# Ledger of designs, part 82: designed miniproteins, single chains, continued (5)

Each design is a single chain, and the fold is of that chain. pLDDT is the mean over its residues in the fold that is shown.

## One batch from the design tools (miniprotein)

Design m18833
Fold by ESMFold2-Fast:
Order: structure tokens, then sequence, then C-alpha cells
Structure m18833 (fold): chain A 76 residues (1-76)
């Protein structure tokens, strides 16, 4: 999958999990940027970087974990 396709799948998974559209768009954008920054990263490394970026932005650990799980699922 391209970074664009992964980000789109993360967005869909976040909406399915009840995340609001604006937060889902932000999360998908972070995933896209992480994949562009390190195209050789493993799914676990991508998920961890997404989680850390969300925590840095002041999101709760619970929201950060939901986005990390969606990222792992999108890359499976």
Amino acid sequence: MTPEEVARRVYELLLERGVDRETAILGAGIVHQVLLDDPDATPEEVAERVKQRLLELGFSPEVAEIMAEATREALA
C-alpha cells in the first residue's frame, strides 16, 4: 500500500471506532507523514511514532493507543 492508501485506511478505521472526523483527519495525516519520513519503518515502529506525536500534541494516552492500533491494523 502507498502512504496515501494507509492513511486513508487509518481514517476509515478511526471513524469505525467512533473517533470524530477532525481528530481522524489529524491522525491519518500524522500516519502519512511518519510513513513519508521513514518508508522502511516496521508497522510497530510507525505505530509507536504516531503514538508519541499524539502525546506530544496533548492527546490522551487512550486516544493515542486507538490511533496506534488503527495504524498497526492498516499496515497488516
Scores: mean pLDDT 84

Design m18834
Fold by ESMFold2-Fast:
Structure m18834 (fold): chain A 69 residues (1-69)
Amino acid sequence: SKAAQIRELLARGHRIVKQKMEKSDPETQAQIKEEWAKVEDEVHKLVDKNDYDGAIKLLQDAIAKLENS
């Protein structure tokens, strides 16, 4: 289901964020936390509106950005 896909993407993003923060300076940690919090907020808003495709695309883009930063 799309809901299961969103949950898996959120879990993957959270793991990447945690790993990057463990190896980052305090300024970079703050930036990563703020950016991921904004992604989570937008995902929740999209899910509340039943826009699962939008939530999936947002998460895929955010994870790609995290992996390349």
Scores: mean pLDDT 85

Design m18835
Fold by ESMFold2-Fast:
Structure m18835 (fold): chain A 85 residues (1-85)
Amino acid sequence: SMEEKKKKLKERIKELEERGRELLKQAKELNDQQAIQQVEDGLRLLREAKRKLEEGDIFGAEVFLLAAGGSLVVAERRLEKKRAA
């Protein structure tokens, strides 16, 4: 149902917001400006996903959520490589 889709999207947004905050802390501790920008972009896209969800635009919310996830994954991989070096 649409209500179940909304609930799952809200839960996923919350999970990515928590992950983004954790990655932002790591990026700042490493003084990695590129990683900081990528995480901040991801968090901005999550705010847009939330806004679309509140407007009832489920498809728009999914698109912004996918983009946010991609931005955070790029930041995470960058930080993982720096920690391994």
Scores: mean pLDDT 89

Design m18836
Fold by ESMFold2-Fast:
Structure m18836 (fold): chain A 82 residues (1-82)
Amino acid sequence: QMSLKEQAEELVARGPALKAAALAQAKSRGMSDATIAQIAALLDEILALAKRVVESTDPAERKALWDRILALGRELQALLDG
């Protein structure tokens, strides 16, 4: 329903709040400082890629950037799941 650009704009807008929530959750679960740092780094990379999706005018580039966001999202989920 939403275009990739609209999804990326939403991710950019909510990014800081989502990062704060994810880091707070990781800390409450007793995750190591190293794992918390990895979660923060992945979220920063996802947000940077989302900004590039918003700015891109090439549909092929936008799709490739979005596929990379999905891959990083899966890596983030694996870290959060244990």
Scores: mean pLDDT 85

Design m18837
Fold by ESMFold2-Fast:
Structure m18837 (fold): chain A 68 residues (1-68)
Amino acid sequence: SPAQAIRDMLAQAQQLLDQGDVSLAQEIVDSARDQVRRAYADGLLSPEQADELMAQIDALDARVQQAQ
C-alpha cells in the first residue's frame, strides 16, 4: 500500500540518519513528504493516515535539521 511504502521510506531514513548519512536521510524525508501529498490527492490515503504520516515526517525532518 502507499502508506506502507511511505512507512518503509521513513524507516530507511531513520537508519541513514543513525548511520550519519544526513544528506540521504533528508532526500528520503523530502521524497516521503511528496509521496504523502500525491497519495492523498489521488485518494489513496485517508485524512487520518496522511496526518499520521506527515507527523512522522515532520518529526524526522526536525531530527535531520538538528544533525546538520
Scores: mean pLDDT 88

Design m18838
Fold by ESMFold2-Fast:
Structure m18838 (fold): chain A 62 residues (1-62)
Amino acid sequence: VDELVEELARLLGVSKEEALGVAEVLRTIGPEGLIALLQSQGYSPEKAREAAELAARLLELE
């Protein structure tokens, strides 16, 4: 779990606590909504997609 949180934090340039917040956003609005939200914040489509994949893996592990 910690490894995935660290990878997501590094990908987005945020803290580990913020990376966990991204996983909770995914649970609330789904992967399409999260990808759109991250792109609106200035992340590329590829980074937004990678972040959604990492966040989904975090939710599977809980």
Scores: mean pLDDT 79

Design m18839
Fold by ESMFold2-Fast:
Structure m18839 (fold): chain A 83 residues (1-83)
Amino acid sequence: SDAEIRAAALALLEAVEEKLGIEFSEEQRESFVNFLVEGTRNREHLETLMRGILSLAGNPETGELLSEEEREEILARALSRIS
């Protein structure tokens, strides 16, 4: 459902902020949520999109990237919101 995709998207953003020590604006959060809600065809597509985003996620000030383990942890947390 759209509500579950929204919950998953928000959980992903929160976990990324936590791991990288960054903060997204309300506008950035809503744009990201809407992108996933409108672009997602099924659970497999959502997982693929989220994996792609996490592989590119970094702190723009330090250049710190998420580790493979952190990416999988964040993905699992986000997907746990989908039934």
Scores: mean pLDDT 81

Design m18840
Fold by ESMFold2-Fast:
Structure m18840 (fold): chain A 62 residues (1-62)
Amino acid sequence: SDAAEGERLAAEAVELARAGDVERATRLGTKAAILYQNAGDDAAAQRAAAEVRAASEEGLAR
């Protein structure tokens, strides 16, 4: 399902962001948000974007 695919991509994006790969994390996070929106879960899309952003801040701080 789009929601399940979005969840997998969001998790991968967070891991990449924590590792400092902000560009790849942003691309996967955007895809995850679109998939959540397609599934009708705007709250999950917003949460995924916020988690990737927070993880990117952590990755860049190292």
Scores: mean pLDDT 81

Design m18841
Fold by ESMFold2-Fast:
Structure m18841 (fold): chain A 80 residues (1-80)
Amino acid sequence: MVARATGLVIAAVGGAVEAWILRRKGGSIADVREAYEETKRFAEEAKKLGEEDEEIKEEVVKSAERVVKNAEEILKEAEE
């Protein structure tokens, strides 16, 4: 359902934001990597929810993929 899918996407975005905050506070790359892995997990759960409905699937999958990409970019920048 839309409400459930939205909640999961918000949780995934929260994971990416947490990784960004850890980086700003001078957190270690290990902390950023852990947040990135959690974000990937949330993205996979969002994809599963999207399978229940075609219209929801497109929005959920796109949102999940964006969250994963954002987390990957944060991790890559943290290495520099």
Scores: mean pLDDT 62

Design m18842
Fold by ESMFold2-Fast:
Parts: sequence; C-alpha cells; structure tokens
Structure m18842 (fold): chain A 98 residues (1-98)
Amino acid sequence: SLEEKKKKAIEAVQKSFDLLVQAARDLGDEETAAQAERIGKDVIEAIKNAKNEFDLEVAYGVAIISLAVFRVAAKNEGREDLAQAAEEALSLFTKEVE
C-alpha cells in the first residue's frame, strides 16, 4: 500500500540523514549537520504529503540528489571523511527504499 511505502521511506530517510548528521557533528561541522537535518525533515514532509507513487518517487529523487550533492561538495573541499559518510548515507537510503 502507499501508506506502507511511506512508512518504509520515512525510516530510510531518518536512517540515512541521521548517519550524515552524526558524521558531520563528529567532525565538528555543525553547518553541514544543520543542512542535512533540515533537508531530511523536508523530504519526510514531502513523503507524508505524497498522494500517489509518483509523488513518492519525486521525494526519493530529492533525497538521492541531496545526498549526492553533499558527497560532491565534500570531495571538492578535500573532505574525504565527510564524502565517505555521504556515500554511506546514499547507499543506506537506496538499499532501504528497494
């Protein structure tokens, strides 16, 4: 059902973005942690408001693109530790929403 898919998607967003938030905080990067927390909450709200499977897939796309952007930004700044955390978060999200 759509409601079961939403529940699974919310759990996937929480697990993946919480991993990135915690990694950023452990590295002393409160700005990245705050940005990841905000985006995660926005994606969860989009999932809750999804009216059909297409809306849900759009929310998945936003989560995936956001995590990929964190990874690319971290790599461009030479922050391999943060880039790896973003990659792990992206992998966790994609695995959980399958």
Scores: mean pLDDT 89

Design m18843
Fold by ESMFold2-Fast:
Structure m18843 (fold): chain A 78 residues (1-78)
Amino acid sequence: AEAEVARKTAEAVSEAAEKVLGKKAEVEVSRDADGRVVITVKIGDETYVVDAATADQLPPELLEVLREASRLLEAAEF
């Protein structure tokens, strides 16, 4: 259920990062104390914490990764 959604989200973001940036990304999807989805993305030596409030403030390349991941999730019915 929700755990499957988190896993698929992490897989989609990791795949999108390889496709868009040509680099492997470590992706962790969790929920904070308020139930908000938090995505942690590690690319090389950089770590990005993405939540709904900060997604639009990310570097353009990471925004492209998130857009591609969102497209992959929609194609998978989420």
Scores: mean pLDDT 71

Design m18844
Fold by ESMFold2-Fast:
Structure m18844 (fold): chain A 81 residues (1-81)
Amino acid sequence: SEAELGRRLLEARRLADLAALLSRTDPERAAALLPEVEAAAEALARELGGPEGLAEALRAYAAAHPEEVAAARAEVRAEAA
């Protein structure tokens, strides 16, 4: 479903952004997240035609759902604190 795909795209972006934010402030937490980040990205890439398909889907979703993206970004900042 579109809602399911959107949720998975937001979660994959959230995990990647969280790992990136933590990489210099809390490298142990960042390292612990990497397998989950990679697994989420790989699963979506397989369904969406590889890394390029995933990147296009993420870009399209962000353009179509800016409020959901903003909310996810706020959650990442709260979780990283």
Scores: mean pLDDT 83

Design m18845
Fold by ESMFold2-Fast:
Structure m18845 (fold): chain A 98 residues (1-98)
Amino acid sequence: MTDEELEALYGYGLAKWVVELARAGDRETAAGSALDAAEGAIRAGKLLAEKGDIEKAIEAYETAEEAARIGVEVNPEDEEMKRLLEEARENKRKAKEE
């Protein structure tokens, strides 16, 4: 496994963990990790897209969007989280057009 593949899997796992915590009702704890999770999942999506794995890239961006959305819902004044939410949505849209 390459270092980039390992990074992609780690970021993806962190973002999925954030989503599952929020679904379990622990939205505050989930939001505390949402920024790092969303950034990691977006990075993973970009790496997967560069490798031509568009299906996995879309999944990573969808997970990033969900994590960032959780962050915005808990902290609606967080401008960085809103930026990540829009970045995840934009990258997901572009990946679907490829």
Scores: mean pLDDT 80

Design m18846
Fold by ESMFold2-Fast:
Structure m18846 (fold): chain A 93 residues (1-93)
Amino acid sequence: MPELSDEQIALIREAGSKAREIGEKNGAPGPVVGFLGDMARGAVTAALLGDKEAAREGVRLTLRRSAKNSTDPGVSKALLEVADYIEELIDKL
């Protein structure tokens, strides 16, 4: 198994924190903010472990699909902004 560096672990934590901030900025409820943080950490971890394509696909299908199913415009916007943020972050790796 590939080993994660301390810098990569810090990046995973930062991605989670940033996703939570995006959720809070858009007025998402606490459970949605938590979900966004968990999704960001999971996707960045998968990308760092060498599965960037699966990470991108999971984010697009999960977060963007959840946004389409949401009846709350703020929640939908938060999901889409977090999806865009994670995809851009993965592209920089």
Scores: mean pLDDT 83

Design m18847
Fold by ESMFold2-Fast:
Structure m18847 (fold): chain A 78 residues (1-78)
Amino acid sequence: IKELFEKMKELVENNPQLSPGEKARLLKQIDYIEKLVKEGKFDEAIKSLEELLTYLQNDPRVPQELIDLAKEILEKLK
């Protein structure tokens, strides 16, 4: 699961359509969710990841690969 979070962060960092501020905000949210997973707070991690997924699905600049990675992490946490 750590590898999936790393791939998500790479896709955010390498997205040319996102501003530096938008990238920083998304990376902070992903890091927060990863921290919750490391702390065993799976219910909170699931809720935060579901919120992130909703946000990502509503942004046409977000590649489907990033959405699919978020869904894969969510499935592994359930």
Scores: mean pLDDT 81

Design m18848
Fold by ESMFold2-Fast:
Structure m18848 (fold): chain A 83 residues (1-83)
Amino acid sequence: MEVEEFIEFARKVLERAREVAREARELGDEESAEVAEEAARLMEEIIKEVEETGVVTPEQAARAVGAAILVVGVELELERRRE
């Protein structure tokens, strides 16, 4: 994955994490909000590291995928609550 493509991916995950954190708080789901906020924090750190170094390491890519999985988990929990 090229650095620019990675940053674009990471920024999209960050934006979605912030969005689902807001949705979770509006629904009174503080636990899901905290998970989404943690995913946002992890992604902000990774974006900063990659922008400063100009390289994407396998470790940074794995952390970014982990953050994306947390966001998906929150989205699934919010969908379950709408049933």
Scores: mean pLDDT 83

Design m18849
Fold by ESMFold2-Fast:
Structure m18849 (fold): chain A 97 residues (1-97)
Amino acid sequence: EAERLAATLARVEELLANPDSPEFIRSLRGFDPDGSGVISREAARALLRAMYPDASDEEIEALLARLDPDGSGVLDRAGFAELLRLQAEVRAAEAEA
């Protein structure tokens, strides 16, 4: 459902435009229950593997490099925002079935 996917991506983009919004903070807390403000690269890799089971290790690492441009080994707020966008895209595509 291209229309449904577009609506989901637009909603995620709206959340990303307002990273201080209560909705964005709530989403972040779901992945960071300890309130550290970051998500580990290992946790992000596991989630990407679950979302893209057909992806190669090289493709997963390329996505992680895109999410962690600083090479810090953790996802900051910007990296988390991109991860949410990818998750929403995959979720919407799967929901079409």
Scores: mean pLDDT 63

Design m18850
Fold by ESMFold2-Fast:
Structure m18850 (fold): chain A 100 residues (1-100)
Amino acid sequence: SIEELLEQIRKLGEEVVREVEAKAGPAAAAQVQALLDKLIENAEKLAKASPEEVGKVADELNLTIIETVNKLKSLGMEELGQEFSEKVNELLGKIHELVS
């Protein structure tokens, strides 16, 4: 279900924030958490998007993923950012297919 896919994205985000806190500290973790909160908000919007809004919401999601990956790279966690991008894009693609 879409709800299960959204929950998987939330869990993935929690794992990323935990790794950032362990390696870069709580201030860096808070910055990444803010980006992931925005990503989850946009993923929930995608799940409820009208056909006319799907493209705009997908663009906002793509931008937020890029921002998150770039933040992780700036913290020396480029590999974590790459793994996150691959997994979240797979989950978002499944949501997009269900709503399109």
Scores: mean pLDDT 86

Design m18851
Fold by ESMFold2-Fast:
Structure m18851 (fold): chain A 87 residues (1-87)
Amino acid sequence: MSKVEELKKKAEEYRKKLTELADEAIRQSTPEMQKEIRKALALAGANPEKGAELFQEIGKRASPEVAQLLNEAADAAKEMGKLLKEA
């Protein structure tokens, strides 16, 4: 298996983790914050670094539990972005 294929597989694992963390944050959030988290998730798919920044900004206004999930989602998005750049 090439290094590029291994990097893509790891990026897919981080994408799955990102989606699971964002979905859990949505379940624990107000309807207004749910809309913002969905926008951040969509943005992370197209631009992982900008998606991560948006998750962190939403987290500053969230409950501690939701903030933790959003910060972990931001970290997953950053790792996905790094792997995709190296591929």
Scores: mean pLDDT 83

Design m18852
Fold by ESMFold2-Fast:
Structure m18852 (fold): chain A 55 residues (1-55)
Amino acid sequence: GDGASQLLESVEDSLKASPSTIAKLALEAAKKALKDGKSGSQAKVLASDVVESVL
């Protein structure tokens, strides 16, 4: 849905601004979750957990 797309765009933009191995893994996990049909909120949670490790 629209909300899911907006949440993912925000997460992807943040990851691109702070390039790191962990951020790359978070982005890959989020994309795989979407491909598997998971919601944007689920993908965002996975990415957020990894991004918090970078910050």
Scores: mean pLDDT 67

Design m18853
Fold by ESMFold2-Fast:
Structure m18853 (fold): chain A 53 residues (1-53)
Amino acid sequence: SDLDAQIAQIEAQAAEHLAQLQQQHPDRAQLLSNVEQIALGGEIYVLELQAKR
């Protein structure tokens, strides 16, 4: 579905941005990964709520 395509795109972009941030802040790599997972989950959840209406 259109939603699945949007989720895949968001996940791909999030992974790319996380990789860049971890290169800039290697000391915080694990923290950045955890924060990104929470933020990504929230963004996908909001998108799903909007799409199901």
Scores: mean pLDDT 77

Design m18854
Fold by ESMFold2-Fast:
Structure m18854 (fold): chain A 94 residues (1-94)
Amino acid sequence: KWQEIIDEHKDNIEYAPQLVEAYLQLGQVDKAFEVVREAVLAYPENVELLSQVVEALAKNGQLDNAQIVLDYLVEKYPDNPDVQNAREYLNALK
């Protein structure tokens, strides 16, 4: 299941949230973080995508790393609804 997501979508950064979850579920933490870095560098203004990456990290126990990405989004886009939803999601897991 998780390997299939990786094999089908590894070259499509719009699937970054799904790729992050798949890599974390397989214990490939370094590869998950590389996907996060690629998403931020390729689409720094895609607030919807990056907010979903925050939720994928948080859902999979990467609370500190989710907070780092969320802090970037809050600083740049504090009033964006997707950022607010990601912040509420992360806070509910704390």
Scores: mean pLDDT 82

Design m18855
Fold by ESMFold2-Fast:
Structure m18855 (fold): chain A 95 residues (1-95)
Amino acid sequence: HMEFSDEALELALLFAHSLFTHLAKQYAKKPVKTEDDILAERLAALTAEVLSQPDPAGAFREEIERLKASDDPLDKRIAEILETLARYFQRILDS
């Protein structure tokens, strides 16, 4: 079942959205995009969509599991980043 608190997931979402939106805007000016540039753009879009849902924490849990189950290596890497951020904020809240 779910291992992350709603508060940890909400903090991770807000942090990820702020960080990756900033990075995506900076990278939009590049003539050639790296994998990291594409990851930042995807993370910005996904976190914005999840934050727009009526239950952002629940939507975030479902999105992480969906991305982990994906055959797309980019989706799996996005899941790893999001899960790492959720674990980081959970540890802060548990302190």
Scores: mean pLDDT 80

Design m18856
Fold by ESMFold2-Fast:
Parts: C-alpha cells; structure tokens; sequence
Structure m18856 (fold): chain A 87 residues (1-87)
C-alpha cells in the first residue's frame, strides 16, 4: 500500500541521518504509524503530500549548511512524490 511504502522510505531516511534531524524524521515516522490505519484515501493522500513537502522544504533549508543531509531529504521527498503519483 502507499502507507507501507511511505513507512519504508521514512525508515530508510531515518537510518541515513543523525542527531536532531534523525529524531525529527523518527517523530514523523511515529505519527505515520499511529494515524495511517485511521485515514481515508483522501486523508492518506494529503498526509503523504504534506510529508513530501516538509522533507523538500528541509532539504532546501539545509542545502548550504549540510549538503549531505539535504541530498538524503530531497531523494526521500522525490520517492514519496512517486508514491503519491501512483495512487
């Protein structure tokens, strides 16, 4: 399912990050695990979109100070947008 694919992307991303950024992604992952079973298809689509946008925004913010983390976040955002496109 799209929700299972989102969880997999977030788990991989968290494993590639460290420090406060990893903790933030782990928080998003926990929110996803808790709420996905209660979501309608429309709510699920909106949630997936909001996660992709959040990660893309963080990638832009970190592009100069932490280009390695920015790249991982941008790649994850792209993968999540691909999940959304296949819904």
Amino acid sequence: SAGEQLIAVLEELAARLSGPLRVEVEWILREAREHLPSYSDEQLRRFIQSVADLLADKARALAESDPAAARELAEAAGRIREILAQM
Scores: mean pLDDT 88

Design m18857
Fold by ESMFold2-Fast:
Structure m18857 (fold): chain A 62 residues (1-62)
Amino acid sequence: SEALRQNIEQNRATIEELEARIAELEGSTDPRDALLRLLYQAVLGSSRYILERLEKKLAELE
């Protein structure tokens, strides 16, 4: 499915963006940045889980 392949690529792009944002916040001593980093890490975990499920679904359909 083209839509499924597009979802996989979008999810990969999201993972890369989240990893970059987490890296930017790594050196911050601001407690707000520490909270933001935790939130980005949670979203990163969810995005990785979704990616694995989408890739498995694509393999089952193709």
Scores: mean pLDDT 84

Design m18858
Fold by ESMFold2-Fast:
Structure m18858 (fold): chain A 66 residues (1-66)
Amino acid sequence: SIDGEGAAKLAVYLALVEGKTDSALAIARFLAEQGHVEEVRKMAEAVEPHNPELAAEIRELVREAE
């Protein structure tokens, strides 16, 4: 679970600070596939005010995993 938290934080950083949205989405997909659905949901919440399109794609990964 700590790995999921760290990876989610890194993905948010990559999206919001470095503009690496594709990398962030790839990390979100990997985390959702590994069952870290709660962390992926938190990523979408953190990203939504800055990039609502990316947040919507991340939320779709949460829906698919549930």
Scores: mean pLDDT 83

Design m18859
Fold by ESMFold2-Fast:
Structure m18859 (fold): chain A 83 residues (1-83)
Amino acid sequence: GPHRPVVEADSVERVGDKLLATFDYIPEGAIARIPDVPDRGFRVEDAETGEFLPAERTPDGSVLVAPPAALQGKPLTLAVTFA
């Protein structure tokens, strides 16, 4: 089957109580990876629209997001917010 590439955030910045993860380009079918996310309740949203995206935490402390087709093939900024 086709490989799902995992793309690491090009930068991750703390802005107040949230993290902003920037991706210069999200390939079609890619999973976006945000490293070193604090072990707290969290949500991930598109920083431009505020729409929440499904996300999962991995045991190594990363967060994985599968962007919808509308957010693929272009740059993406994700905001991680905490409970």
Scores: mean pLDDT 84

Design m18860
Fold by ESMFold2-Fast:
Structure m18860 (fold): chain A 96 residues (1-96)
Amino acid sequence: SAKEEEFQERLEELEKEIERLIKENAPMSEIKKKLVEALELVLEYYKEEKNASDEMIEAMERTIEHIRNLDPNASFEEFLKAFEEFAEELGKQLLA
C-alpha cells in the first residue's frame, strides 16, 4: 500500500541518519532523539495500519520511555547494552 511504502521510506531515512550519527561520533542525545523518532514512527504505523494489540502498543511505549530516560552522557556501548537488556526483559513478559 502507499502508506506502507511511505512508512518504509521514512524508516530507512531515519536508519541512515542514525548510522551517520554513530559514524560521526555524534552526542548520545542526538542518536537517542533519532532512535525515539524512529520508534514513534513504528508505533504510529502499527496503531493506524496494523491494528496492533494493546499489549504490543504498551510494550512499544515502554521501550520508548526507557530510551528517553537513559543518561544522555552515556556512551553508545552503554546505551546499546541497556537497550538490549530492556528488550530481553520485555520479550520475556510478552511471551509469558
Scores: mean pLDDT 74

Design m18861
Fold by ESMFold2-Fast:
Structure m18861 (fold): chain A 92 residues (1-92)
Amino acid sequence: DDEILNTIAEILNLSDEQVESIKSFLEENPALTPELVSKLPEKQRIAIVLYLWAKNHFFLSEEELLRVARTLGLSEEGLELLREALEKLKKL
């Protein structure tokens, strides 16, 4: 879990404080809801969406991932960042 999140943090250029914030959020919210995730800063929402994809990539298609991201209120700029980060994750 830490390895996946650290890889995502490197791709998104997250600070150590942002990574710790995401870890705390995931530990406090084992049952993630769109309502809870949508309240996070956009980069952290992108990180959580990528983390869920990385753990469930056989069950979550790219189309489904983008649908989830839109439900979480990502901007068009956020969706582009998500697509770029996803392509980088696939190359690993």
Scores: mean pLDDT 77

Design m18862
Fold by ESMFold2-Fast:
Structure m18862 (fold): chain A 93 residues (1-93)
Amino acid sequence: NAALADGNYNTAVAIYQSALKANPSALLYTNLGIALAALGNLNKALTYFNKALALNPTALTYLALSIVYSLLGQTAKADAYLNNALAIANAEK
């Protein structure tokens, strides 16, 4: 479901442009991937999420992977990535 696309896409692009002046981060790749997934470009989204994980695994990146794998019908992978997201979120709070 493309509900993530509208406001989050514009926000992610704005954050991306601002952060390019400071530091590239896992958040930039994750937000770009989320926007691409919302636009139906699931394969490109997975590529950017993998780049995000290589830089810095975050709860948001794992959640985004969970959503994309759910959209692909890969429920077991979606559940695994959701558990990874929850584990990081619980540890950081």
Scores: mean pLDDT 75

Design m18863
Fold by ESMFold2-Fast:
Structure m18863 (fold): chain A 67 residues (1-67)
Amino acid sequence: SEGLKEAYEAGYRAGREAALKGASVTESALAGGEAGRKVGLEKGVDPEVAYTAGLIGGYEAGKEVLK
């Protein structure tokens, strides 16, 4: 689903920004989840599914920044 891909990408960007500002991997993942949920609501994707996609994106970004 294109909406799920956009939720993941939004989550990755939000998680990366949070991690660059000193957030933990967990905090980066949670920031990603909220960004994904917002995109899901805009694109007609279930908000919980979009949250999960964004959470995964934010988690991956947080891990990459905090190596």
Scores: mean pLDDT 86

Design m18864
Fold by ESMFold2-Fast:
Structure m18864 (fold): chain A 87 residues (1-87)
Amino acid sequence: MTFDGRVRAVLQNVIDTARREGLSPEEVSELTFRSLKVLLRREGIEVNSEEEILDVLKKQKVSENLIKAVKALFEGKVEKAEEYLER
């Protein structure tokens, strides 16, 4: 699986969980942060903030639509994130 594919899978899992469990925007943001932190830790990268996660994704040249989906989920905007993942 590509790194982009792994990021996409994490975001899809967050969206699916948010919809199934009826998560608040704040809970969606927290789940997104924790899930991406775990993903990056498995790749040998330690991050402690949303800004650090976005910097790593940009440095790894993750697709712009995935970066926009991550930003939307950090804002708790599940519908907006789904729109970016469909592109």
Scores: mean pLDDT 87

Design m18865
Fold by ESMFold2-Fast:
Structure m18865 (fold): chain A 102 residues (1-102)
Amino acid sequence: SRVDRLREEIERLIGEIARALENEDWERLLRLAGELLRRTQEFLRESTDPAEARRVLREVGTTMGAALTVLEVRKAWDALNQLVALIQRYRLPELGGVKITF
């Protein structure tokens, strides 16, 4: 059925997101996350089984949570690196020597 095909597509996308996370392919991760959301919305419109819909939403939610956490952390790190580069470029004495050590 159409619902079965959408479920298989969602499971495939979850697997591809796991692979993108392992390979640190952030551009692919962003595209796959968007595709997973779109397919999940289609599945929810077609599904007549509330128990299956809840199970799929839980699995998708877990996957999306992991993906968004990684993308958010990376975006914050990139913004911080851009700021540090600007501080260094303009040699601002009040901000000179800022080192972030984890």
Scores: mean pLDDT 74

Design m18866
Fold by ESMFold2-Fast:
Structure m18866 (fold): chain A 68 residues (1-68)
Amino acid sequence: KKTKEASSQLRKIAEESKNEEDSGLLQAVAAQIESLSPEQARKALLGAAKKLKDKKLSKEVEELAKKL
């Protein structure tokens, strides 16, 4: 299911993050989107991307949102 795949990818991005705040945010969003619809998950991912301090991670999260 697309939201489970997105959650798994977010957890990997979070583990590769060198910023603890970004990592924590991405892990929280990953847990949240597992139970959401693709539309709600996309909104959550785009919101998270705007809050990320690492601009490269923001781009990766936005690309993940586009796949939903």
Scores: mean pLDDT 81

Design m18867
Fold by ESMFold2-Fast:
Structure m18867 (fold): chain A 66 residues (1-66)
Amino acid sequence: MASPAAVSAALEAARKAREQGLTPEQIRDLAYKAAVAEGADPDTARALSDALVNAIEQGAELVPAP
């Protein structure tokens, strides 16, 4: 499994890329590179970046609680 540092770095990279208006593919690439830089295995980094992009995309469809 990915370390907390790799997860944090991937999430930060994905958030920055999203703020810059980058595509999901570019967000995934940046998250992958950030995770690998923190010592994640390539397979783990790819799975993590894909899961994070999917989670962020779903999170964008938030509605306020009543």
Scores: mean pLDDT 72

